Designed miniproteins, single chains, continued (2). Designs and how they scored, part 96

Each design is a single chain, and the fold is of that chain. pLDDT is the mean over its residues in the fold that is shown.

## One batch from the design tools (miniprotein)

Design m7188
Fold by ESMFold2-Fast:
Structure m7188 (fold): chain A 61 residues (1-61)
Amino acid sequence: SQERLNEGLLAAASGGDLGMVRALLALGADPTYRDRNGRTALDLARENGHDEIAAVLEEAL
C-alpha cells in the first residue's frame, strides 16, 4: 500500500539504507510524506547524518 511505502521510506532514510531508499522511491513512495512529528524522510536522513540519502531525497522533491 502507499502508506507502507511511505513509512518504509521514513525507516530506510532514518536507518541509512540507501539501496532501500532508492527502491522505495522507484516503487512510488512519497518523499513529502510526514511522520506523526511532522518529519519527512529528508529530515530524518539529515538528523542521522546520512548525507548521500539526503541528497537523493532533495532531488526527489
Scores: mean pLDDT 89

Design m7189
Fold by ESMFold2-Fast:
Structure m7189 (fold): chain A 110 residues (1-110)
Amino acid sequence: MKVTEEEYEILFKAIESHNVGQAKGLLDYVLKNGGDINAKDENGRTPLHVAVETATPENIEESKEIVEYLLENGADVNAKDNEGRTPLDIAEEKGLEEIVKILLENGAKR
């Protein structure tokens, strides 16, 4: 019933590697077992932060799919990491225009 720290670690790694199928499967597992889609790592980053932070032009389609899936399943678009950064802040700093647009459409605020 309770999602373990090891299971969250595997989820974060799947998101970091842009493995869409594994990330979605692990997100479904976390949600079904009463886990928190907004669980924070040691840096205060949520899964949504990690999906945006690891996004590049080369993996943009996979990153968009993971970001959209997270938001569809209740990810907090305005969550702040330990540096006070939101996912929108990270996307803007990286110039990820397509991800910026998705975040704004899902209620991201400055």
Scores: mean pLDDT 86

Design m7190
Fold by ESMFold2-Fast:
Structure m7190 (fold): chain A 80 residues (1-80)
Amino acid sequence: SEEDRIIEQIRKLAEEGLSPEMKKVVDEAIEAVRAGDEEKFREYVKKLNELSKTATLQERVLLNAILGGLFVVEELRRRR
């Protein structure tokens, strides 16, 4: 599915360039968006934004791409 394809790309980006701490929060955000838990998803987005404040430029670029993908997955689930 389109959602599974986007999630796979998000996981690949996280594995290639994010710290283990950031990757854990990304995995938690994926679980929340797949479960339709909007409140939990917003909490993990907030955590990723806080982590981005001390991240390298490369990590911040990857986090922006990952967040964009997560919001696309959320939108696709709402349109079902």
Scores: mean pLDDT 84

Design m7191
Fold by ESMFold2-Fast:
Structure m7191 (fold): chain A 52 residues (1-52)
Amino acid sequence: MERAKRAVRLQLEGYTPREIARLLGVSVSTVSRILTGSDPDPRARRALMEAV
């Protein structure tokens, strides 16, 4: 799933974690974990590195 990549992109465009969660249909906690890079999921880490 490309949720992590979309979440990072939306944050760079100025959206808040709450708005990103609403747009992606996930919890705010999931968005926060992706954006802070604390998620041990390899997909989340790869998406963050790819966006930077």
Scores: mean pLDDT 68

Design m7192
Fold by ESMFold2-Fast:
Structure m7192 (fold): chain A 98 residues (1-98)
Amino acid sequence: SLGQQLLEAARNGDVEKVRELLAQGADVNAKNSYGLTPLHIVAMFHDGEIGVELAKVLLEAGADPSAKDKYGLTALDIAKEMGHEKIAEILEKALKER
């Protein structure tokens, strides 16, 4: 499905594939079997410039920064645990603007 392809593109850091899949109508809030959204996956696997760009693309497409995985964790919780400070800052701002 497009949702599963979006989750994989997010995991791989493939910004252009993420943009392409969203343009094709992929659900920006798609969840895998662990309740992880693309935003959770970006927070878990990426930092630096690629992680920042992916987080912004997903949030602009309507990603829910308050979404919780099966353990009750938001993407912000994961970013903080992983030490991905730039992603954490973006997610904290997105949560305050809701």
Scores: mean pLDDT 89

Design m7193
Fold by ESMFold2-Fast:
Structure m7193 (fold): chain A 66 residues (1-66)
Amino acid sequence: SEVAEKIVELAKQNYLPEEIVKKLLEEGFSPEEIKEAVEEAYKQGLISESAAKALLEAIEKLEREK
């Protein structure tokens, strides 16, 4: 998906998980779409398990701060 591709690109540019999630939210993607994209990227082997966990934690943290 487009969102999964953006996650991989931003991770390769050394953005922190919170920065990646904030940028995608600012572009108008929902937390649910970002979660699906993280799972897709992990399933495809494009990001590590630790990166996927960090991204999911960042989404949960930002949802709590709404």
Scores: mean pLDDT 82

Design m7194
Fold by ESMFold2-Fast:
Structure m7194 (fold): chain A 66 residues (1-66)
Amino acid sequence: GPFEVGDIVEALYDYEAKTPEELSLKKGDRLRVLEVVDEFHVLAENLATGEVGIVPTEVLRRIGRA
């Protein structure tokens, strides 16, 4: 995928988790990438809430590096 561990990413739009392992997001939420799961998914921490979960890369844009 387009992201690396430590990248700071931002949600492009609202996303509702489809499984318990996924993280729900609001547009503009900022997250840190903790792990690259596959080309289409990362494990990320929401920097405002501290919640951790799997997020599809398609809903994210990189805004910084760690």
Scores: mean pLDDT 86

Design m7195
Fold by ESMFold2-Fast:
Structure m7195 (fold): chain A 73 residues (1-73)
Amino acid sequence: MSKLSEEERAFFNLLDKDGDGYISKEEFVEFLKKFFGLSEEEAEKLFEEMDKNKDGKVSEEEFLEWLEKKIKE
């Protein structure tokens, strides 16, 4: 496991306030609004890019896959 993956997991854990192994849409949207100054619409659009299942939550695995894709781009 790389250092980057460990940092991404730590970041995920900061967003996952309930510790259930998923980031809710609300948690992620709120984070993006506070840290990146995105609108609710912009933050939701970004979340929907990760959430292919449209279930309103993202697993740690989905989050890491999305970040790796964005880093490589």
Scores: mean pLDDT 70

Design m7196
Fold by ESMFold2-Fast:
Structure m7196 (fold): chain A 85 residues (1-85)
Amino acid sequence: SAVTKAFDVTGDGVDLSFIPTALIAADKDGDGVVSYEEFKKVMLSLGFSEEEAEKIFKFLDKDGDGVISYEELEAVLAEARRLAS
């Protein structure tokens, strides 16, 4: 599935539960979305490569508008919890 692919980018079948929290913390504008630049900075600080950050971002950014909404993050987290159980 689409969620499983995002997890494969980070390796080892996921502890991505921290990513939504880190991305919400990176939302400096408080507009309920995270830009690619904010996302990339957070991902690099967590030890991910730029390629991994880009793949995960493109995967979450289904609209192709260059931002990730909190609703998209929550949906991915809910699916991740379902797959991990």
Scores: mean pLDDT 61

Design m7197
Fold by ESMFold2-Fast:
Structure m7197 (fold): chain A 74 residues (1-74)
Amino acid sequence: MTPAADRTGLQLAAAAGLEAAVLRLLESGLVDVNQVDVAGRTALDAAREAGHEALAERLEEVMRRLGADLSLRP
């Protein structure tokens, strides 16, 4: 099989629904919130796929503040 996904602690915490861990990582900036796993998914995608909508909302807000929206070129 292909190697297992090498994901960040933020992505793992988001997938597991560990709200406290996710919030700590977000507020401290200990990881890159735009970091993707081998499937090209961010922590936001991991939270959404696991059905953690509240975490997905918080991750989306942080990503927007960190310039994810600046990738747009109208």
Scores: mean pLDDT 67

Design m7198
Fold by ESMFold2-Fast:
Structure m7198 (fold): chain A 60 residues (1-60)
Amino acid sequence: MKGLYRALEDVPKTIPTFLELKKGDLVEVLREVDEDWVLARSLKTGEEGYVPKGKLEYVE
């Protein structure tokens, strides 16, 4: 899943290691963690954190 993705919905920051996203935010996926999660960086904030795979849409 490396590449540029868009958030399909708002993602809350419930713990410090999660990445907070708003619907439409662009992220760079850095690494797959497991079958459900990726490590990504927000292009808006520069923050890195874990995001559910199912909440991301591939862009490029």
Scores: mean pLDDT 80

Design m7199
Fold by ESMFold2-Fast:
Structure m7199 (fold): chain A 153 residues (1-153)
Amino acid sequence: DILDKTIQAMREWARKAAEDPSLLPDMVTMAQLSGPFGAIETARQIYELTQQKVQELEDAAKAAKTIKEKAELLGQAAQVLQQATDMLGQLLGSAERNLQNLVDGGKVSPEEAEELRKGIEEVRKMYQDLQAQLQRMQQQYDAAKKAADEAAA
């Protein structure tokens, strides 16, 4: 089953990306080539991995003994959120274009098209949530960085 093989490959890539986040952009590229279903599933995995990594960095920042260490950790969390937001934006755009092409080409049933639209709407909500998290994290980082810079002067 081609679909099962694609899902297994994406899960293996997500496992590797959890160990090495530099692999996430390659995962996005592969997902874009897998069509709208692959793009939706990859976006879900990126969102979950991002939530885990951001939580780890926030917990580490809360435990930080210096404002400089706290700022560095919050900066890393903001970078993770920015990368994930950019990747979900690319996957969302790819999934929307692929669905439109399938509909225009008569290659999907109305029921399949509706299922894909629901998946795309789920990813859109994840994208909006990441944007909101990024704004909050950027504010926390900016405040911590200012305090660290003042302490270093």
Scores: mean pLDDT 80

Design m7200
Fold by ESMFold2-Fast:
Structure m7200 (fold): chain A 160 residues (1-160)
Amino acid sequence: MAAEREARKERLRALIGNEDVLNLILAGLGDAEARVKALELLYQLPEVDDKDENGLTKLHVAAALGNLELVKALLEQGADVNAKDKDGLTPLHLAAAAGHLEVVKLLLENGADVNAKAVDDPSLGVAGMTPLHLAELAGHEEVVELLLENGADRNATDLN
């Protein structure tokens, strides 16, 4: 169990260069220390669409934590379901990476872009990560199936 957790953490760290985003995903996966940091970040954002220094909104934090009731409340307050952080990650990316099936479903029902891409730097020739890519990497099979049922493109490119 510990070895699988560390391997998952190393895979996420290799893809997600932002330690605050990594900590949000780890908090959603049950890491107690990461959860404390995620809650501190949530309480630092006074307005529904306020962004921290990394572009993270309350909806990013709620989605990563799997807090379904907070996600509902924020969306009812008019939170931008497709808000992007500095790396182009949306709340749907974080919910998918953390395996929060019911949050993924709720975000999609509220118009989340199933094919949202993280930073797509044309100079690097690499396609940005999608919520599907993060769910597959994290091994969340039920989230992968739900994303595909909602039009996720498994072939949303690695174009070399």
Scores: mean pLDDT 76

Design m7201
Fold by ESMFold2-Fast:
Parts: sequence; C-alpha cells; structure tokens
Structure m7201 (fold): chain A 60 residues (1-60)
Amino acid sequence: MPVKAIALKDYSATEDNELSIKKGDELIVLGEINDDFVMATNVKTGKKGIVPKSALKLLS
C-alpha cells in the first residue's frame, strides 16, 4: 500500500531517475528501491522518481 510522506529538506535530482523535492512537499511512496532510497511521486508536481529516505518523513 502506498505511504504518504513529507519532504524534510530540499533535494535536487543528480541522476535521470531521481526526483527533485522541496522541504514541505507531500509525496506518495510507491515502494523501496533499497535501504537508502524509495520510489515516490511528488503530489505538487505529479513527477515520479527516486528520493533518499533520509529526506522524507513517512506518515501513517
């Protein structure tokens, strides 16, 4: 089940598959890629990509 999250900090994509986010953006986490990264959709922009888990607060 997708999990809602909020961005804790700004993150700029450095790779083609990464998602840029701003602090306070709402995201939907679609799944884990590995221990450090998740696939997520930014609700504000509708864009999807990989973001570091450390940049997100997961919500219930």
Scores: mean pLDDT 80

Design m7202
Fold by ESMFold2-Fast:
Structure m7202 (fold): chain A 70 residues (1-70)
Amino acid sequence: SLSEEQKEEIDKMFAEYDLDGDGVITREELLAKGVPEDFAERFIARADKDGDGRIDREEFYALMAELLLS
């Protein structure tokens, strides 16, 4: 399980990347934040099954939980 501190950091990251405030992160928002294209593609591919290039908060949380848990 994620610690309270890890959850707080994930929430902060989501808010920082959600430039439109619409509750989803797009590939374009990741790139605008300076995320490398290859990383953005892999990040979205792991979360997004529809191929629309959008990650909602639940998908972001699940992916970050997977990356942060050792």
Scores: mean pLDDT 72

Design m7203
Fold by ESMFold2-Fast:
Structure m7203 (fold): chain A 83 residues (1-83)
Amino acid sequence: MASVEEVARAVGLALRGIGLILDAERAKTKEEAEEILKEAEELKKELEELKEKHPELSELLERALELVEEAIRIAKEKIEKLE
């Protein structure tokens, strides 16, 4: 089973995902949107790795992944619009 520390990390990553959605929606430049996209893709990889190690956290991590996927979608849309 995941430790309390690992659960706290999963919650922290989910909150980071929410922050990235807000940052992506507020992005005003292509460079800003590209930086947000990079951070979101790195967070997605970290969440997928954590999900593989801790299947017992899969429900929480799947919700966090949905948030990060939304941030990625918004950031990509911003990059396309600003090009």
Scores: mean pLDDT 81

Design m7204
Fold by ESMFold2-Fast:
Structure m7204 (fold): chain A 67 residues (1-67)
Amino acid sequence: DINAADANGNTPLHVEAERGRLAMVQYLLSNGADPTAKDNAGRTPLDLAKEFGHDEIVALLEAELAK
């Protein structure tokens, strides 16, 4: 399940956004990953991309959230 959350509420999109894996973030979004999902701390994948300084992923997620 592309939106399956771990024990901390992290989806695959949270994990790849935190790690800066642009190609995997793009793959997950094109396969129905939810960019609005929040972890147990209330953080979205966009919040994690901003915290870790992944500017290209920030731009991509902001564009998806504006649709």
Scores: mean pLDDT 84

Design m7205
Fold by ESMFold2-Fast:
Structure m7205 (fold): chain A 81 residues (1-81)
Amino acid sequence: MEEAEELEKKADELVKQGKFDEAASYYTRAGDIYLENGDYEKAAEFYEKAADLYRQSGDDVNAALAYMRAAIAKKIAEKKK
């Protein structure tokens, strides 16, 4: 999906620039798109990337929220298999 791929590209560029909080926001948006399209495994992956970046930036609240979103998406993906 082109929109999610563009958000991932932007997030990757921001990570290279050390803009972890902004990058985490883009990964979260990509995860939301995958979640809405039923790709729970990719949604979980992107939420985990966002959580790690929020943690690195010191945003513990958004890191915790992203980890919870990743855990929920992961559980849904596992139940479908």
Scores: mean pLDDT 83

Design m7206
Fold by ESMFold2-Fast:
Formats: structure tokens, sequence, C-alpha cells
Structure m7206 (fold): chain A 89 residues (1-89)
């Protein structure tokens, strides 16, 4: 588990699309940051899940900040590009 990560972080990283939807419907903070500065959007971009695109779309619909920066100043877009997942963003 990621340090300081909430349920939405873990669901996004694990590719659990229905869990992401349920958590967002129940008022989970879409822009919460863990101790590394990762938002759920960062973790979705790092995911190798077949559901990663759909999870990114759900997070963006709920107001995910595409400009949020991790501890290295990287956005989710930077992490997607670095990981070969540029098609997610």
Amino acid sequence: ALLGAGPLHEAARAGQLEEVRILLANGADVNAQDLEGYTPLHLAALSGSPNALQIVEELLKHGADVNAQDKFGKTAFHLAADSGNEDLL
C-alpha cells in the first residue's frame, strides 16, 4: 500500500473501475494527495490496468486537477508519457 494513500488512490492504482465510481459517488476527494504528492489521477496514469482510461475519464468528470504535481513536480500527464501510457491523457 502507498503511504498516506486513501481508498480512491488504491482503487485507481488497482484498476478497480466500479470501486472508483462508488467512492466518487460517496464524496471521496478526487484531488487528495498522498505523502508522495500523488493524486488518484497520477496513480491511474501509472496503472497498467485495462480499465486505466475509463478510470481517468471518471476522475476528470469529477474535477480531477490535471495540473497537480507530485514530489518531483510531475503531473499525471508527465507520468503517463514516462510510462508509455500517453494515450490515457
Scores: mean pLDDT 80

Design m7207
Fold by ESMFold2-Fast:
Structure m7207 (fold): chain A 77 residues (1-77)
Amino acid sequence: MSAREYLEKGLKAYEAGDYDTAIEYFEKAVELDPDSPEGIRAYFLLAVVYHERGDFEKAREWGQKAKAALDKRIAAA
């Protein structure tokens, strides 16, 4: 399964309100390809899911990782 496939499965779980499954798939997308557009999107989606769960500390951590990955990608371009 590719980072894109994990991202798509995570989004379907998120739409269904299955935040635990969404987190698992988004974490797998990040693990496979953290510096890709899919990985960067997965970082942002992890921040969103944790915020929806009321875990603001985890939401902030994933948001910071998303920004770092985006900044790294911009610097490499």
Scores: mean pLDDT 83

Design m7208
Fold by ESMFold2-Fast:
Structure m7208 (fold): chain A 71 residues (1-71)
Amino acid sequence: MPPRLRVVTSTSTYGDKTLTSYAILEERDGRVTEVGRLLYNGHASDITPEFQKEVEKRKEELIKRARERLQ
């Protein structure tokens, strides 16, 4: 099978900080291997709708960069 990339997102909150982790997994020949990870730190107490939209935009950019690095 051709290699396939998957992105798994995990979010943790520590006090007033939110840590979002992106694990990039490669599936190849039935095997799953973690080949990259990105971290994004945000301030949990400052979460507004506008802030959340900016975070989503930033996450998309980080995921694109991770995929580029793995190819």
Scores: mean pLDDT 61

Design m7209
Fold by ESMFold2-Fast:
Structure m7209 (fold): chain A 86 residues (1-86)
Amino acid sequence: MFTDEEIDELFKKYDKDGNGTITPQELYEFLKDLGYEPTPEELREIIRLADKDGNGTIDYEEFKAMVEDKDGDGKSPLEEILEKVK
């Protein structure tokens, strides 16, 4: 599980535009670095499930919510989303 500091560093790393959001392209690079290679269709579905505001990008709070392990079983919401789209 990522710590709050690790999540901050990851968000800054993938927010290449510095606009405070992660674009679909930046999210793809993040997932690839985690060992996932989503198709364009899977990437769109991940964004749809994670993007609560419906703006087509992922803000810091949405990104944090995706990568935090809420269940305490070592599995993040992002991993659950990835299982649904495969």
Scores: mean pLDDT 70

Design m7210
Fold by ESMFold2-Fast:
Structure m7210 (fold): chain A 75 residues (1-75)
Amino acid sequence: EDEELEKAFKKFDTDGDGKISREELRNALKEMGLEEEADRIFFILDTDGDGYIDFAEFKAVLSTFPELKKKFIEF
């Protein structure tokens, strides 16, 4: 379970810095057909409001939204 989320996080974290920027997430969501929801999804994932999503935030939020978790794992 966590291994699949880690794999998904790594796909979104294009520069490998351990954080997902709003732009990196938006680009990944475009490929998944979720571009229209990008701002909403980023707002939900960025719980600290610092403009970046770390793995702990990513995992915690997706555990709360199983539909998004499935789409992210399948991406």
Scores: mean pLDDT 73

Design m7211
Fold by ESMFold2-Fast:
Structure m7211 (fold): chain A 70 residues (1-70)
Amino acid sequence: MAELVQKAAELFKEGKELLDRVRRGEGTPEDYRRAAELFTEAAKLFEKVGMPEFADYARSLAEEARRLAE
């Protein structure tokens, strides 16, 4: 359980770091797509460990990153 929570948090953090790079004008459309993938993976893990609010938040960020990539 704790290991999966840590993995979900790490994926979420990585996605956030990519999103922050793009917000600073240092990113590419590939970075938006990668951030969306990381948030989607984090959401699946948060759902698996019984944290639906975190899963929903991660999915929301994945959708936002995906829209910015188009």
Scores: mean pLDDT 80

Design m7212
Fold by ESMFold2-Fast:
Structure m7212 (fold): chain A 75 residues (1-75)
Amino acid sequence: MDVNAKDESGNTQLHKAAGTGAPLRVVEDLLAKGADVNAKNDLGETALELAEKYAPEEIREEIVKVLRENGAKDA
């Protein structure tokens, strides 16, 4: 499957993993497969923005850190 494929809302697998607080290993695996860390969904939101808004508090900081280490830019 194309790691950068978008759903009906423009969300990639990286958007979904970051926004739902998926295990850190899933986020790291998607980035290792060439997921575009700065891809925007149909609302203009990046995976970083979705993690900051919607990820559970316990994993949010770790996901944000991994995304930033892989080139995520502030909006």
Scores: mean pLDDT 81

Design m7213
Fold by ESMFold2-Fast:
Order: structure tokens, then C-alpha cells, then sequence
Structure m7213 (fold): chain A 83 residues (1-83)
């Protein structure tokens, strides 16, 4: 989709913007959209640009704090694996 394409962009600014957009999908999307957003955020934690990685971590922290119990638990697991 558009966010997955943007996350593959050669522009770090475009990838960072895509990562920020995943927050809305994780909090308010369908279960399928929530799962996709978490998978894309996990990939963004390994991005070559440190600003993109830091933005992905911050977005996952917000999802862990504000998401549904299931989505929050998955976000915490991703952060724990990355630490």
C-alpha cells in the first residue's frame, strides 16, 4: 500500500512521515490494518537512518500506552525484542 511504498522510499524524511502515519492505523484501524502497522513499525526499527528508527520507537511507545490491550501488548513485545 501507500505507507509500505513510502517506507521503502530513498528519502529518510518520507520514511519518517510514513512511520508517523502508522500510529493512526495501529490505534484506529481494522485488526488487519493494526497487524500491518505493527509489522511495518518492526521493520522501521532496523532502518539505516537513526531519525527513522527513533521515530518508530516513539510511535511504538505511544501505541503501547494508548492502544487496545492486544495491540499494546504486541507493541511492548516489539520494543522488548529491539532493546
Amino acid sequence: DELERDLASPSPLRREAAVRSLLGLALHGSPEEQAEALALLRRALSDPDPAVRETARAVLEKIAAEGSPEVSAEARAILEEAA
Scores: mean pLDDT 85

Design m7214
Fold by ESMFold2-Fast:
Structure m7214 (fold): chain A 63 residues (1-63)
Amino acid sequence: SLNDELIRAVLEGDVERVRELIAQGADVNAKIGDSGITALDLAKKNGREEVVELLREAGASEE
C-alpha cells in the first residue's frame, strides 16, 4: 500500500520518495500494524531530520 511504501521510504531517509508518496495521497498519520508507531515516530528515532520536517509540513501529528 502507499502507507507501507511511505514507511519504507522514511526508514531509508529517501526524502524525494516521501514527498512523492505524500503527493499521491499516502496517510502521513497511518499507524504501523498494532504497534501504534507512525512514520513521524520512525523518522525521529532514526534521526531523519529532513523527513521529520516534511511529514510535519504535510500534517503529521506528534500526539
Scores: mean pLDDT 78

Design m7215
Fold by ESMFold2-Fast:
Structure m7215 (fold): chain A 67 residues (1-67)
Amino acid sequence: MENLKKGEEALKAGNYDEAIKYFEKAIQEHPELKARALNLLALAYHGKGEFDKAEQYAIEAQRLEAA
């Protein structure tokens, strides 16, 4: 949970590269958080103006949540 929280804090501060780093760590440590972390990665990439990457992460998160 710690890396996910730090990523969310970085995202709120506009530190998108730092947020991405923390969300990637959160996925590695807590695979059960992958769908949420991918949605947050999509927001971080959107904030950076990398819209194609943001869309890809959002789609991947949606597929994991499809059940």
Scores: mean pLDDT 83

Design m7216
Fold by ESMFold2-Fast:
Structure m7216 (fold): chain A 93 residues (1-93)
Amino acid sequence: KKLDQEVAALQLAMAAGAGLLDMVGAFLSRGADVQYVLTNSPGNADGLTAGFLALLSAAINGHEEIVKLLLEHGADKNAKDRDGKTVEDYLKL
């Protein structure tokens, strides 16, 4: 069974922002790829990795445990969006 990585990326970001650590872990265990690059996503997220979107969502909402889990699964904190911004750049806004 092939997981839809576009849907998984959006679900991972929503769970991360909501502080649902167990759900984030479940998506990662089911094969959600933190390195997957979004290509046809709502909200102008094209070119972002699944891990970037989830890491940003967790970080701005203060969910340190989810941030650590995403980094352990290979999410890149230095990844840039289409505007050249990292997760850290958004935390300074």
Scores: mean pLDDT 74

Design m7217
Fold by ESMFold2-Fast:
Structure m7217 (fold): chain A 110 residues (1-110)
Amino acid sequence: SEELLEAAYNGDLERVKELIEKGADITAKDKYGNTPLHYAAEAGHLEVVKFLVEYAKEKGLDIAETNKAGFTPAQLAAFFGHFEVASYLSVFLAKNPELTKNLTLKPAPV
């Protein structure tokens, strides 16, 4: 799972796919409550983000969960200035409300 988090943060789509094929859990969280989707969003890797959300939709997995700081992946992308990723995630989740069961919205940092 640490390898999957690192691959997602580095934008290594092929490594992300390889690890998932080998049974890596895309819902696994680190000490900060970050999932692979949080790290891909934080780093602005749109293609990894797209792969992870489509995979989560196919498997019926909740991907809108917050980390320990209260950030969703979309909010984390926005916080780090990756607005295309943030927009993509916000639109995707609005079109797929079944993926928001654990969604806790944190207000934009004021």
Scores: mean pLDDT 80

Design m7218
Fold by ESMFold2-Fast:
Structure m7218 (fold): chain A 104 residues (1-104)
Amino acid sequence: SEAIARSVQELLDGKFSPLNRDLWLAVLLGDVERVKALLAQGADPNAQDSNGLTLLHLAAYMGNIELIPEDADVTAKDVNGRTPLDIAKEEGHEELAKYLEEKL
């Protein structure tokens, strides 16, 4: 995925804080327990990269509902105007798309 590739590139470029970098890596790896631990340490669930991608956008690409924190902003838009719900629908993650619609 081009969006995931861009997020990885921003991690390599050091654009994230160390805490948010570790959060994004945990999301990309599908490590639910590490995501929870990093959020408990004060990582921002609503932080955006230079493309407007949040943790929720990455979770939508991954199709993993368990990566979604309860306090995450489901309305955040990337630079293309896409919400996590738009991405879940585009990727064919029907159960995740339904979950995100119920949180709106």
Scores: mean pLDDT 76

Design m7219
Fold by ESMFold2-Fast:
Structure m7219 (fold): chain A 74 residues (1-74)
Amino acid sequence: GSMTEFRYIFSLFDKDGDGTITTKELGTVMRSLGQNPTEAELQDMINEVDADGDGTIDFPEFLTLMVRMLKKKD
């Protein structure tokens, strides 16, 4: 299911194996899932999950963004 696909894609970008990806990689991840977010949409998503400005997104935050993006297109 989509959960398994999201975990697989996330693991491809989790280069350090620490359970996070960088905010800079979010756009590439979204495109790998067949999405094409605008720069404004990417920035809005980053601001939602990276409130502390550490430049990383963990898997639960990533999953929340994916669910939100899919609902916005339906």
Scores: mean pLDDT 73

Design m7220
Fold by ESMFold2-Fast:
Structure m7220 (fold): chain A 60 residues (1-60)
Amino acid sequence: MILKALKDYKAKTPEELSVKKGELLEVLEIVDEETIKAKSLTTGKEGLVPLDPNLFEEVK
């Protein structure tokens, strides 16, 4: 599953991933109802990001 960032997100903890608008992310794991573990296809970095439909859109 690939997500596209709809806006910039700045990591708030060391475990979180910072992303830029337009960046593509691969979902690696759904951690809970509010958090996913994702890998940036642009940078190759992995981290936690909020599961927020205003922040990410699924690429089909």
Scores: mean pLDDT 81

Design m7221
Fold by ESMFold2-Fast:
Structure m7221 (fold): chain A 57 residues (1-57)
Amino acid sequence: MLYRAVRDVTNSDGPVLPLKKGDVLEVLEELSPRLWVARSLATGKTGLVPRDAVEPL
């Protein structure tokens, strides 16, 4: 399912995938209630994404 970033995500948020507000993501796996593994459709990069930083499309 596709999600979008609701805010910018930077290295200050921890060891997470950097995102810009409005970036579209494909969620691949839920590692914990707070962290998902996702792929950025803009960059093709895969990484950890804070759950609170994204919303369903």
Scores: mean pLDDT 77

Design m7222
Fold by ESMFold2-Fast:
Structure m7222 (fold): chain A 69 residues (1-69)
Amino acid sequence: MSQDENGNTLLHIAAREGDVELVEELLELLKKAGLDINAKDNDGRTALDLAKEAGHEEVVEILEKYGAK
């Protein structure tokens, strides 16, 4: 997956916004493609870090279920 100018993947954006359905779809796609779900943005944050910071508990649970750090 391409990253934006801040190092954000689409997973980072979905996790920050609390888009549960998009997070789940992206995690399934990334897992099938063998891509790293723990990619860091320019601030060293993962999608899980952003979900925790934003307080999106359901997104946090889904990310942790998929093995995100």
Scores: mean pLDDT 78

